# Designed miniproteins, single chains, continued (4): the designs that were tried, part 99

Each design is a single chain, and the fold is of that chain. pLDDT is the mean over its residues in the fold that is shown.

## One batch from the design tools (miniprotein)

Design m15648
Fold by ESMFold2-Fast:
Structure m15648 (fold): chain A 72 residues (1-72)
Amino acid sequence: MTLEEAEALARAAVDLGVSPEAATIIVHGAMKGLSPEEIARRLSEKLGIPYEEALRLVQEVLDRARQRLAAA
């Protein structure tokens, strides 16, 4: 993952109003090359939210970051 991709993810999380804890898990997971499904599992476990909710949140952050990179 490039620095620009990591910044896009962090900005997407902030734009979506994601908590700092959730943002950290998503960004670190993506930097490690984890799948959205694996990131969602970790997010669900750490925050105690349902996996389906965690997966939607991860997908929204990743999609927003991709849109930001495509627009640049």
Scores: mean pLDDT 79

Design m15649
Fold by ESMFold2-Fast:
Structure m15649 (fold): chain A 81 residues (1-81)
Amino acid sequence: SLEAQLEELRAKLEEARAAGDKRGEALQLLAIARLYYEMGDYDSAIKYLEEARKLFEETGDEEMAKAAREALEYVKEQKEK
């Protein structure tokens, strides 16, 4: 289920945070945002996408930062109507 996948990704997120793995943290946040989007929870998807974008920018991962920005714009447009 999507809920079971979300729980697994949250566990991976906590592991990345505990390890200080900023890139791993950002990747898990992106995956969590995608699941929230699939569940129709656009507010949560936006929140997690914003955090992932910040981390990719901080770690210098320009391609992933761009992907997160584009996904964020798309989800915000979907939420508006």
Scores: mean pLDDT 87

Design m15650
Fold by ESMFold2-Fast:
Structure m15650 (fold): chain A 76 residues (1-76)
Amino acid sequence: MSAEDRYAQELLDSLPEEDRKKILEGAKKIAEKYGIDFETALRALVSVYEAHGDVDKAIETADKLIKLAVEDVKAR
């Protein structure tokens, strides 16, 4: 695994079970919605969660960031 994947897994293992489940489900939904890898969505969501400390806010912010990244790639 990449260093980012290892860090994400370690962070997930440190979270309460409910928060971990929400992050995993959020990453899956974002990956399906934008047609990207689950691991990419998970890394983005974990990074945002670390900054915010709120799972629902992190999911919303990660969704917006991935949308912008996908739109930027299509514009190129």
Scores: mean pLDDT 75

Design m15651
Fold by ESMFold2-Fast:
Structure m15651 (fold): chain A 75 residues (1-75)
Amino acid sequence: SAIIEQLEGVIVLLEKLKEEVKEKNPELAKKIEELIKEIKELIEKLKKGELSEEEIKEELAKLDKKLQEIVEQYR
């Protein structure tokens, strides 16, 4: 499943970003940690086949919006 592999890759990048910002911006690090948890929950639902194609698209759009907000706050 290409989507699960992509989401796992995003988690790796977010964990690296969290480490980079945790000393200077702990609030941003907390937001990154929360997004990582949401992505892990989505991966679990995808592995269980609990989501329709439309629901997957909606969840991915929500994560993309949150990721954009984190990138905009990166310092």
Scores: mean pLDDT 84

Design m15652
Fold by ESMFold2-Fast:
Structure m15652 (fold): chain A 100 residues (1-100)
Amino acid sequence: MDEEELKKIEEVVEKSKKKEEELLKEGVPEELIKEINEGVFELQLAVLRTVAKLLEEDKEKQKRLEELLEGIEREKDEEKRRKALLALQREKLELAEKIL
């Protein structure tokens, strides 16, 4: 059950974390990395919310996607937020529900 998809998502998150650690070692301020990550997250949420609105012909899928996006926005664990968002980008709604 989606174990391979979850593993791929975890690998993407791990690679991102390693790159962030390298940038911190090079003297990039942590606050700047956080600001960039927050900006990217807001853009990704806006795109997915727009996609959800375009699913008006599938009201059940639209509602489920909107509820998941609200859950992601309220999630305080940045790693869980990133994993759930990547699952939604891959159209894996059930996997996103399990991550949250």
Scores: mean pLDDT 80

Design m15653
Fold by ESMFold2-Fast:
Structure m15653 (fold): chain A 73 residues (1-73)
Amino acid sequence: SELDRGVADIVTAMAKVALEKGDYETAVELARKAIELDPDNPFAYEVLAEAYRQLGKEDEAEKWRKKAEEIRS
């Protein structure tokens, strides 16, 4: 629904703030929550990918980065 997409945008913004603060585990949890609410939001996947990259989980980071690109296409 439109409301779920709006909530997903807010949760994605919260995930981005956690990422900027260096709270990478919180960024992962919030980005995953945003994806549950709106699986078509590429920004949530971008935050998830960057959080995994910062955690040294390069394979997971690349997986979610590619997913973000697919959604934007």
Scores: mean pLDDT 86

Design m15654
Fold by ESMFold2-Fast:
Structure m15654 (fold): chain A 100 residues (1-100)
Amino acid sequence: MSMEEQRKKMLELIEETKKKIEELDIPEEVKEKLLAILDAMKEVIEGPMTVRNEVIFQLLLIALVAEAWVEARKTKTEAAKKALELALELQKKVLEILKK
């Protein structure tokens, strides 16, 4: 898979995850934080493919999962658990795209 194909697939996954999170019945403050991280991930992927940007992307992916995990553990709602599932699924799919 080419670098451009990997970039396109990652952007599509981020947009799909963003839409699904927008539909969840979670607190607006938490939703805004998750969406901000997803938007930052999109900006990094659309930017130059430097080693620094690869590290920043990985850190943002960790931050997304961590924020969703905190909310799921704190509230124990089905919506918060779904946000965590979406974050983990995005992480899994991104890792599969980056594997050769």
Scores: mean pLDDT 83

Design m15655
Fold by ESMFold2-Fast:
Structure m15655 (fold): chain A 69 residues (1-69)
Amino acid sequence: MEAARELAQEFKKRGLDKLADMANELIKMGAPEVEPLVREALEALRKGDIEKTVQLLNEAYEKALEIKK
């Protein structure tokens, strides 16, 4: 959850509003098990690898949907 908040904030700073919305959706799902994937996405974003960031964010989202039951 903390990593998802930081990721959303970094996306907003960069003008990536749709990706920030997706990170906020991960927070709403309440699946802490995906936090390691979100942390990796945050690190990739900090390194300027936006494609890897999106890939990791999608993986986290898919896993969260599986876990939310």
Scores: mean pLDDT 79

Design m15656
Fold by ESMFold2-Fast:
Structure m15656 (fold): chain A 86 residues (1-86)
Amino acid sequence: KKIEELKKRLEEIKEEAKGLLEQIKKAIENKQPVTDVIEKYRELLEKLRKETEKLLEEAKKLKDEELIELAKEALEIVEEALELLS
C-alpha cells in the first residue's frame, strides 16, 4: 500500500508541475508582470523538487522501477520549469 501512496503522490506532483510549466510559458508569452508571478512559481517548484527528490530516494529503496521512472519524469518537468524562471 505504501507503493500505491507513493505512485499517487508522484502522479499528483507530475500533473501539478506540468500545470505550472504551462502557466509559466503562457505568462512569458503574454508578458505578464515578472516579479510576483515568478517568485510564487519558483517557491512552489522548489517545494515540489525537494518533495520529488525524497520520493525518488524512497522509490530507489523499494527498488520499484516504475516508481523510480515516474519520480524521474516528475523531477525533469519541475527542473524544466525552474530553468525557464532562471
Scores: mean pLDDT 80

Design m15657
Fold by ESMFold2-Fast:
Structure m15657 (fold): chain A 63 residues (1-63)
Amino acid sequence: MVRVEEIVLPARYSSTEEGRKQAEEAAAQAAARYPGSEVVIREVKSPPGHPDSLQIRLLRAVE
């Protein structure tokens, strides 16, 4: 049975246009650094009074 391990990168980016570009660049760098892993950008809703953020996650298949 194949399990998927999810690794959350510590950097957070704003959900603004500029923040999305920064997150996409960081995701591309992560994909280059960790070949064989799927790189996903997830929007994370913040508590009231704080802007929503983008988070990068690495998905790895483990045996």
Scores: mean pLDDT 74

Design m15659
Fold by ESMFold2-Fast:
Structure m15659 (fold): chain A 85 residues (1-85)
Amino acid sequence: SDLEKAKELLEEAIRAAEAGDIEKAIEKAKEAAELAEKAAKKTGDEDAKLAAEEAREAIEAAEAGDIETAIHHLKMAKELVEKAL
């Protein structure tokens, strides 16, 4: 499903961010956000919608160089995707 793929991408984004690969973390977070947004539009699931919003917040934090905040938002996005599954 779109949410299962989003979860895997968020796990990859978290690992990349923790390893200092910020470009990869942003790439994976963008893919996860798109899949969570698609799932939210299809199902009306509020947790999927909030997961997409958290993933977008992570991208903004990462682009601003705030990696600690980016990791926090990626972990929140993952938890919300797990609730939507």
Scores: mean pLDDT 89

Design m15660
Fold by ESMFold2-Fast:
Structure m15660 (fold): chain A 66 residues (1-66)
Amino acid sequence: MSEELEKKIQEIMRKRLQDKLLNESIDVEELLKEYKKALKEVEAEDPSFKKEIEKLKKKIEELMKS
């Protein structure tokens, strides 16, 4: 994963999870769902990451199935 893509995902995840982390109500499944939403936001902002984001989405789906 590129450093720039990783930074953008982390920034979006930080914003989305800020309230949930404070309430300590987030589980792994919910965290993965928020990560998928963050990937969609990054893809909409910068389409050049589309292929890399598609690979990450598939990897997350595999993790959720296992």
Scores: mean pLDDT 72

Design m15661
Fold by ESMFold2-Fast:
Order: structure tokens, then sequence, then C-alpha cells
Structure m15661 (fold): chain A 100 residues (1-100)
């Protein structure tokens, strides 16, 4: 429902802030994981008739940005993978919002 998109937007914003301020791989991993969760929630809202596609699209775009920024801050393969997962989850949410 709409609540999934609202939570997704909140998590995507938190993920982007953590990623931008990340000075450790642990912080980059946290940002990537939050972005991945945000993208998943956004996709659920985009695919739900009672969801919010506009909020889901915004959350997906922010999750993508957070994932990419996490990759930029990453120095380990685990942190790179977390950032990639976040970015891909964001892309999935954007696609679900635009095509559904």
Amino acid sequence: GREDAEEALRLAREALEIARNATTDEQAIEAGRLASRAGGLASRSAEDPRGDKELALEAGRLALKAGVEAVRKATTIEAVNAGIAGALSGIGAIISAELG
C-alpha cells in the first residue's frame, strides 16, 4: 500500500545520507542494504493497486543514487556488492513504477 512507499522513501533518504557521509566499508554496506530494502518496498507499492507510484518512483531513484554512492565509497568486494544490490533494487522500483 501507500505505507510501503512512504517507508521506502524514508529508508532511501537515510541510505543516501549514510552513503554520502560514509568513511568506512561498514557504513557503505549499511547504506547499500537500506537502499536494497527501500527499493523492495517501493516495488511492492508500485505493483499494489492501493500503492503510490509517484512516491515509489522517487524512493527508487533515491535508492539507486544511494547504491551508486555506496559503491563509490566501497574498498571491499562485500561493500561493492551491497551497493550494487541497492542500486539494482532502486532500478527495479523505477521500472515497476513506470511500467505498472
Scores: mean pLDDT 90

Design m15662
Fold by ESMFold2-Fast:
Structure m15662 (fold): chain A 118 residues (1-118)
Amino acid sequence: PIEITESGGGTFKEGSSVTLTSTFTGDPASVTEYGWWQSSPEKGLAGVGSYGEKPEVGERYKGRFSISVDLANKKSYLTMSNLKLEDTAVYYGFADTSVDPKSPGGVLGPGTEVTVVA
C-alpha cells in the first residue's frame, strides 16, 4: 500500500520560504491525486491543496503556496513563500487511493511541524 513520510518542517522567520517534501512508497498507479493538509488549533484540519491532473491550492494560499509532484522519484512538494504567523501548523502529505478497493480511500503521513516566528 501507499505510505507517506514528510520532511522539511522546522522553525522559520515570517516572510521566509520553505519547501516541504512528501515521500511516498508503493505503486503510483494506486493514486489519483497527491496533496497537502494542515492542522492547527485555530483552523483545525484543513486542505491546503492537491495535484491530480493539475495543481490546485486553497483560496487563502493562492499566490503564496504551490504544489508539484515528481512521480519518478515518488515525491510531492509543498512550496510555501512569504510565510505568515498563521501558517504555523502540522502539515500532512496526502494521497487519494480511492481507486484501490483495498485502501481506505486516502492516506495521510504522520505530519511535519512548521512554526513561523516574527
Scores: mean pLDDT 81

Design m15663
Fold by ESMFold2-Fast:
Structure m15663 (fold): chain A 80 residues (1-80)
Amino acid sequence: SLLEEQKRRAEGLIRSAKLLLRSVEEEKDPKTIALLATSLKGAEGMMDALIERLREQAPDLAAELEKVKKEITEKLKELE
């Protein structure tokens, strides 16, 4: 179903975003950090779309997306 596809996309995005957040914390190369920041910005935008779609039908998953998005926003602010 479309809902199951959106849920799978959300789960994959959460996993990928958490890996990117860990990678940027450990990375020392400024060029690599800039690339990771670009990827995090992309993930943030994708999370917004999925939160909107999942809010009613998968509220727990939408809440997890909102939590991870907040972590991304905070990290991007640190990186400037």
Scores: mean pLDDT 86

Design m15664
Fold by ESMFold2-Fast:
Structure m15664 (fold): chain A 120 residues (1-120)
Amino acid sequence: LSDEEKAKLYEELIAQDPNNALAWLRLGNAYYNLGKYEEAIEYYKKAIELLGKETAVTNLNLGKAYYNLKKYEEAIEHYEKAIELAPNFVEAWKNLAKAYEALGKYEKAKEYLKKAEEAE
């Protein structure tokens, strides 16, 4: 299925059961892949609310969406939460470094890239 077809499918599932947390999470992923980052964040937050918990993956996905909106401080907050939940999450360390680089904080970016290499 295309991301547009996936979005439509998950929207139909949510219309039938608005408490389907997994459908909200997958809708967020589809919207992220379509470049609709603000809507993706909204749907990820709804999934977290319904699940009653955050995961390393949901925090990574929120961070990536905020990063693409150039909201680098919010991206960093979520990448740090992903690392707290999963310290060996290589992708979260790499994205944390990338966000610090985007803020011009090159020494911190270099430090976190080394941590990503150590986690591999």
Scores: mean pLDDT 89

Design m15665
Fold by ESMFold2-Fast:
Structure m15665 (fold): chain A 82 residues (1-82)
Amino acid sequence: SVEELVAKAEEYIAKGEEAEKAGDYETAGNHYYMAGLYYRAAGPEYYEKAAEAFRKAAESFEKAGNLDKAKSAREQADRLEA
């Protein structure tokens, strides 16, 4: 259901925030990316939240030095804002 997808996305946002506080930017990026996927799956009403989650993933991956994953996350966000 949409409610289950949104709840899962919110869970991954919380996990991303905890990893970010710990300085584990690679893990934070992975969690934010998963949140983006779940928000996107919830439908167009959540595309803004999905794009925000993918932007957070990109920022976290950049801080981790993972430029390929950062680019991939930005491209996911851009597709939702087009």
Scores: mean pLDDT 92

Design m15666
Fold by ESMFold2-Fast:
Order: structure tokens, then sequence, then C-alpha cells
Structure m15666 (fold): chain A 100 residues (1-100)
């Protein structure tokens, strides 16, 4: 059991671990870390965005679509001028073009 602010901080640490795993090409570990970040902070738009990017790189376009849709929704509610929102919107359009 954790306080909410401690959970958000821990979620951010898992986002950083996920980014490092993704940079190394360890997609399974990256997904694990981003999912853990989402469990700790379900409104972490960056975690959904990065989860979508890893899924997209794996060719899992339907799963990537769902992650990007969540990232767009959360980021638009928090800050529609953020880089997370703009990137999530762009990648959402790209993944839609990959789906048959």
Amino acid sequence: HMEEEKRRKLADEYVQKGRQAYARGDYDKAIEYFKKAIELDPRNAEAYLLLGEVLYDQGKYEEALKAFERAVKIASEKDPNSIVYRRAKALLEEVKKKLE
C-alpha cells in the first residue's frame, strides 16, 4: 500500500526503466515496465504513449491503436498543448493506416 504521490513517483521511475529497455530493443521488458507504470498511475499518458510505440514496433497494431487512443484521451484532458498529446495523435493516425 502506497500514498498516491509515492505511486505517481514510482510510476515515473517505471516509465524511465521502460524507456531504457526500449532503447536496448528489449521490447518484452519495456512492455512490462510501462504496464507496471500504468498500474501505479492509470492517468500516465506518457506510459500509454510509450507502450503504444513498443507495440507498434512489434507489429501489434490493434494493441498499439488502443494504447495511443488512451494516451490521446488522457493527454488531451491534462494538457492538449503537450508533446505527449501531439505525438500520440500523430502515431494514432499512423497506426490506423497500418490496420486492414
Scores: mean pLDDT 88

Design m15667
Fold by ESMFold2-Fast:
Structure m15667 (fold): chain A 58 residues (1-58)
Amino acid sequence: MKAIEEAVEAVERSDAGTLAELLAAGVDPEEIRKAALERGIPKEKIDEVLRMAQQLLK
């Protein structure tokens, strides 16, 4: 799904807004985490951006 690639790019850019929109559309946060780790993004950055995105979802 192209949405996972977009989510990984959002994590790389620290774009919590775009990531929140993708999570609201039903993209699995665990699949995003896995793909971002495979791309070499640090776990701490992945966790932080996902946390910010989840906070934006209310």
Scores: mean pLDDT 81

Design m15668
Fold by ESMFold2-Fast:
Structure m15668 (fold): chain A 59 residues (1-59)
Amino acid sequence: MFEKSLEELERNIEKYKEDRFKLEVLAGVALILAGVARLLGDEESARRAEELAERALAL
């Protein structure tokens, strides 16, 4: 269900890797997506979204 959204997030994190503000926004979006995925019982998508948020914040 969330594959396209996760792919879009990963692509945007790579695209904006030098823009701290955009990375923080993308991390926030990823955390919201993780919460929604977990609410729907999709633990795999939630975990992947959390990993993307951590990656964005580590840049």
Scores: mean pLDDT 82

Design m15669
Fold by ESMFold2-Fast:
Structure m15669 (fold): chain A 77 residues (1-77)
Amino acid sequence: SSVIEAYKRAIELDPNDAKAWSNLGAALFRNNRLDEAVEAYKRAIELKPNDAEAWNNLGIALQELGRLDEAVEVREK
């Protein structure tokens, strides 16, 4: 997806842009690239731990993957 490539380029220019990582995660999730979406959301949270939307989206992606133990752990944070 050209959108995914645009976010990847933005991250190459500024790897500490938590919003770009969250947006990349959302774009990957919409494209059913769930493992990659999880990694992008984890990076967003590492950069900005108080981003409730990123935590919620990580939980949803983990549930879609069937990684239920990890999804429960994320929701408890």
Scores: mean pLDDT 84

Design m15670
Fold by ESMFold2-Fast:
Structure m15670 (fold): chain A 69 residues (1-69)
Amino acid sequence: VSEEELDREVAEALVLIYVGIGKSLEKQGKFDEAIEAYEKALELARKYGLPEDVIEWIEKQLEEVRKKK
């Protein structure tokens, strides 16, 4: 595996972790912290070139949590 591929795999794992954290915080009513977690996931997804559908889904989660605040 190349350095680029390793970074992408790590980014995918981190995005899933931050999305999971965001969902957990959202369920707890911690909307500010949930927004921060989704923003970190989105930044990583964009930086490492994750699939467009993944980026769009994260953007949708971020928009939905902002509406609940």
Scores: mean pLDDT 80

Design m15671
Fold by ESMFold2-Fast:
Structure m15671 (fold): chain A 78 residues (1-78)
Amino acid sequence: SDEEKAEKIIEEFEKGLREVKAEILAAATPAAREEGLRRMLKLYSETVAKLDELPAELQSKAIARISEILARLMAEVA
């Protein structure tokens, strides 16, 4: 179902962000940390593009969820 597709996309997004978070926390330089933050934003943009194939209601709810995940994980690396 479209709801199952949305859930899978959100789960894959959170997993990907957690992997980038681990890389940011292991970064030895400010430049490496900034690169990690750019990768988080790129992953968010790519995930939003994947959600374009879903019905508008599911898309808006999924975007809200991935935005909350991004904000939370970005706060954890600040």
Scores: mean pLDDT 88

Design m15672
Fold by ESMFold2-Fast:
Structure m15672 (fold): chain A 56 residues (1-56)
Amino acid sequence: KEELIKEFEEIAKKAGLGEEKAKKAGVGGMQLVTEAGFSKEQAIQLIKREGEESPD
């Protein structure tokens, strides 16, 4: 669970999100996968989209 959050946070940082947005994306990505039934790939796509629209 913690590993998944950190993985999504790092992906968000690589996509151009600043530290605070990356932390939020990490938790959000984990919730999408574990609570909303999204695949890991779907969560990654949403995180990357956020980075493209709102880098930093």
Scores: mean pLDDT 75

Design m15673
Fold by ESMFold2-Fast:
Structure m15673 (fold): chain A 101 residues (1-101)
Amino acid sequence: PTMPKEVKAKEGETVTLTVTTDSNAPVDWYKQKEGEEKELLIKDNSTLAPGTPSRISASQSGTTHTLTIKNVKKEDEAIYYARVKTEKGYKLSNGTKLTVE
């Protein structure tokens, strides 16, 4: 699964991160801050992990999966990843770096 390398946003904007996959299988969304482990945000497009803010949501249209971050904050600066289940196991995206000004 491929994502844009970088997305820049201003604080308070709505940010949309997209990933395209080879199937309609749901994706897991992850966030990784510098020096930290990957943190699960949303499982199977729908289940918010404990501690994930309600301003973060996910949606799917066919093979396109979208993570939406409303009212983006400086604390949302991170690399975001999507992980998809395939017939041969899990595939992780290349990751998108989100910067907030």
Scores: mean pLDDT 81

Design m15674
Fold by ESMFold2-Fast:
Structure m15674 (fold): chain A 97 residues (1-97)
Amino acid sequence: DEAVRLGAEGGELAAKGGTLAAKEAKNKEGLSKGIAGALAGAGGVFLAEVLKDGKAAGLTAASGGELAKLGGEIAGNEEAKRLGERGRELGEAGAAL
């Protein structure tokens, strides 16, 4: 239950961060990292909420969060970076359970 909850929450934050990074992107690299982070975050939510796979959800959310963080860094957007960092942290915590 806790691993699934953390994976879902991490995935939601990664998806928000990735979407914001993509929206604020000034170049193709920032856009691609933002999109990848958003899609991976959404995938983490799917794995948690539909498949109830906490480990897969956590790993996917962590990857999405890192991509969203990188996209936020490239875009110069602190909120996207923060959301990505938190999504990664929650995903890693869920995957470690």
Scores: mean pLDDT 89

Design m15675
Fold by ESMFold2-Fast:
Structure m15675 (fold): chain A 78 residues (1-78)
Amino acid sequence: LSEEERAEALAHLDRLIAHLERLRAEHADQPELVAVLEEMIRLYREAKEAIRANDMEKLRAIDEELQKLGDRAAELLA
């Protein structure tokens, strides 16, 4: 990743984390959804560190796990 690409990726993740934190607060009465959202927030924070370190293998592993959690969150929101 270039410095520009890294900066853009980090800014995007900050916006995603903020969005998930708002969803967690809005759905505080749904403990199963809150747990999924908290795990997603944790993984996005790990993704920021992987991006800073240019650890592409870790990013791939995190992306795969986030996809599964995202699907679960969508099920719980439906």
Scores: mean pLDDT 84

Design m15676
Fold by ESMFold2-Fast:
Structure m15676 (fold): chain A 111 residues (1-111)
Amino acid sequence: DPELAEKILRVLAALYGVSVEEVRETLRKIIEFAKKNVNSSPEKQREEAKKDPLLTTILNAAQRKGYSVSEIMEKIANMSVDELALFIWELLSDIHNPQDLDNVDEGLRNL
C-alpha cells in the first residue's frame, strides 16, 4: 500500500527530526546490508547487525514474534523501501508496553 507506506515514512521522519528522504536512504542501506549477508550464518548476521542500531532493534522485535534471524534477513533482502517501512510499523504496532517503545525509540534515534 503506497499511501500507507508514505504516511509511515512521514511519521518516522517527524519522530526523529529528519527528512523523509533520510529515512528512505537509511531503509535502503538496511536492505543492501541484508542482501550482502542473507547467505551468512545467523551468528555472523547478528555480529554485523550490531553496527546498525535500527537493524538490531528490527531483528530483536522479529525474534519476539518467532522469526529466526535468517528468516528476517531473507525477508528484508527481498523488500522495497516501502515494504520495509510497512514491516517496521507492523513490528512497532505490536509493542503494547511503553517501556518497549522507549527501547525502540533509542534504536531509531541513532538513525
Scores: mean pLDDT 72

Design m15677
Fold by ESMFold2-Fast:
Structure m15677 (fold): chain A 82 residues (1-82)
Amino acid sequence: GLEEAEKKIKEGIELFEKSFELPKEDIEKIVELAEKGLGLLEEVLKLLERVGAPKEVIEELQKLIKELKEKFEEYLKKIEEE
C-alpha cells in the first residue's frame, strides 16, 4: 500500500543523495546512482496514480521529482564547468 510507496521514496532519495557524495571524477557512477534514485521515485509516482492515491500526495511527489531533477542538472553543469 502507501507504506511500501513511502519506503521506496526514502530509498530513492537516499540513493540520489549518495550520488552527490561521490568524487567529481566518477561522473558515470554519479549519473547511474542519481538515475536509479529518480527512477524509483517515478515508479512510485506511477504506482500511486494507478491505485488512485490522493491528489495532494501525487502532487507532492511530482514536485519532489522535479526539484531533484533540477538540482541534479545544476550539479552536472557545475561539474562540467569545473
Scores: mean pLDDT 81

Design m15678
Fold by ESMFold2-Fast:
Structure m15678 (fold): chain A 72 residues (1-72)
Amino acid sequence: SKAAREERLKEALARSGLDLSNAAAEVGKKGTPETAERSIKFIRATGEALRRAGVEETAEYMFKKADEVAAA
């Protein structure tokens, strides 16, 4: 059904956002200041897109990951 497809899409977006933000945060924390800045911008932009798509909990997790890179 349409509802089942929409649920699967949201689950896929949540998983992708989680995996992508974790990978980008690790690259940012281990890299140069320029790499960290790019990782932060990438994570925040992707998180904002997920929030607009209604995947709010994953978006909040992503924003926290970006803040962790900024604090490192």
Scores: mean pLDDT 85

Design m15679
Fold by ESMFold2-Fast:
Order: sequence, then C-alpha cells, then structure tokens
Structure m15679 (fold): chain A 77 residues (1-77)
Amino acid sequence: SEVEELEEKAKKLIKELEELIKNGEVKPELLEEAKQALKLAKELLKKILEIEDEEKRKEALEKLIKDLEELIKYVTS
C-alpha cells in the first residue's frame, strides 16, 4: 500500500540520518541539532503509526519524510 511505502521511506531516512551522525558526516556545529531531530523523528514516527485514520497517517508520513529530507540536506551541505 502507499502508506506502507511511506512508512518504509520514513524508516530508511531515519536510519540514514542515524548513520550520518555515527560516521561523522554531519557538520560539527549542527551535530547536537541533528541528534535532537533524530530523537524527535523516532518519537514522531511511533505516534504517526498509531493514527487509525489512513489519510491522516499518510499526510503525517509525507510531512515527516519531507522534513527529514530537508534536515539531511541542511546538516550535510
């Protein structure tokens, strides 16, 4: 399903950010911001997956994916 594909994409982006932090590929001045954002993204994903309304869950996943993609670019560029 589309929602399942979005969930997988969100999980992959979270793992990507985690590996970038672990491997020292994040800008040093943004490291603490990246760590905090990773923690919040993990907590937010857990909450999103509990949303029973499929349309609202999809919308929340799309926003999380966009925010994670923008964050990864910001902390690595």
Scores: mean pLDDT 89

Design m15680
Fold by ESMFold2-Fast:
Structure m15680 (fold): chain A 60 residues (1-60)
Amino acid sequence: MLSKEEILEQAKETLESMKDWSREEQEEAIKLMIEIAKEKNIPEEVIEEIEKLAKEFLAK
């Protein structure tokens, strides 16, 4: 099982990989990423941190 730190690092890498995508594609990918995290039963606290990282990424 991945640690919280590993999950957050993978989320950051995923966001970085899509930095050159369109805004619409970024928003769709983020929505799917959060949905997958919920389906994998990732703790709510970790999902909240992923959502925060996504909001910070989209604010740029």
Scores: mean pLDDT 79

Design m15681
Fold by ESMFold2-Fast:
Structure m15681 (fold): chain A 84 residues (1-84)
Amino acid sequence: ADLAAQAAEALLAGDEERAAALDEEFAAELRAALEAGDYARVAALLEAARPALLRVAESLGLGADAEAGLDRQIALARARAAAA
């Protein structure tokens, strides 16, 4: 299950409690990957979350800036994974 996609759906449906819980689970997975130095997993998590994160950002009027920032973070994670 894509935690970011589920969080985005919950948020857009107005279920803020479920959205917050799912966002915490996604953040925990991302934090664990970062702490482990598993940049391949960091890149995979961000890539899987990308459509959902952009959908939420677009609903807030932040889509273009969020897309550029997210793509930069994914590229950095991929570069770190390739260098390991």
Scores: mean pLDDT 75

Design m15682
Fold by ESMFold2-Fast:
Structure m15682 (fold): chain A 60 residues (1-60)
Amino acid sequence: GPVIARALRDFGETTPSVLGLKKGDLVEVLKIYPDGWAIARSLSTGKTGLVGADHLEIIE
């Protein structure tokens, strides 16, 4: 099934490639990179972008 994570804290949309998140937002994790970045899709907005993997708690 999909890998679901929760945002542990706010993450700012600093560029168009970055996924803006608020603490408690749920995302689907699409890929985690060795450098500590992830590609995720917001479950509330449907937007896809880069987020720091350290900002996410995997729940599924």
Scores: mean pLDDT 81

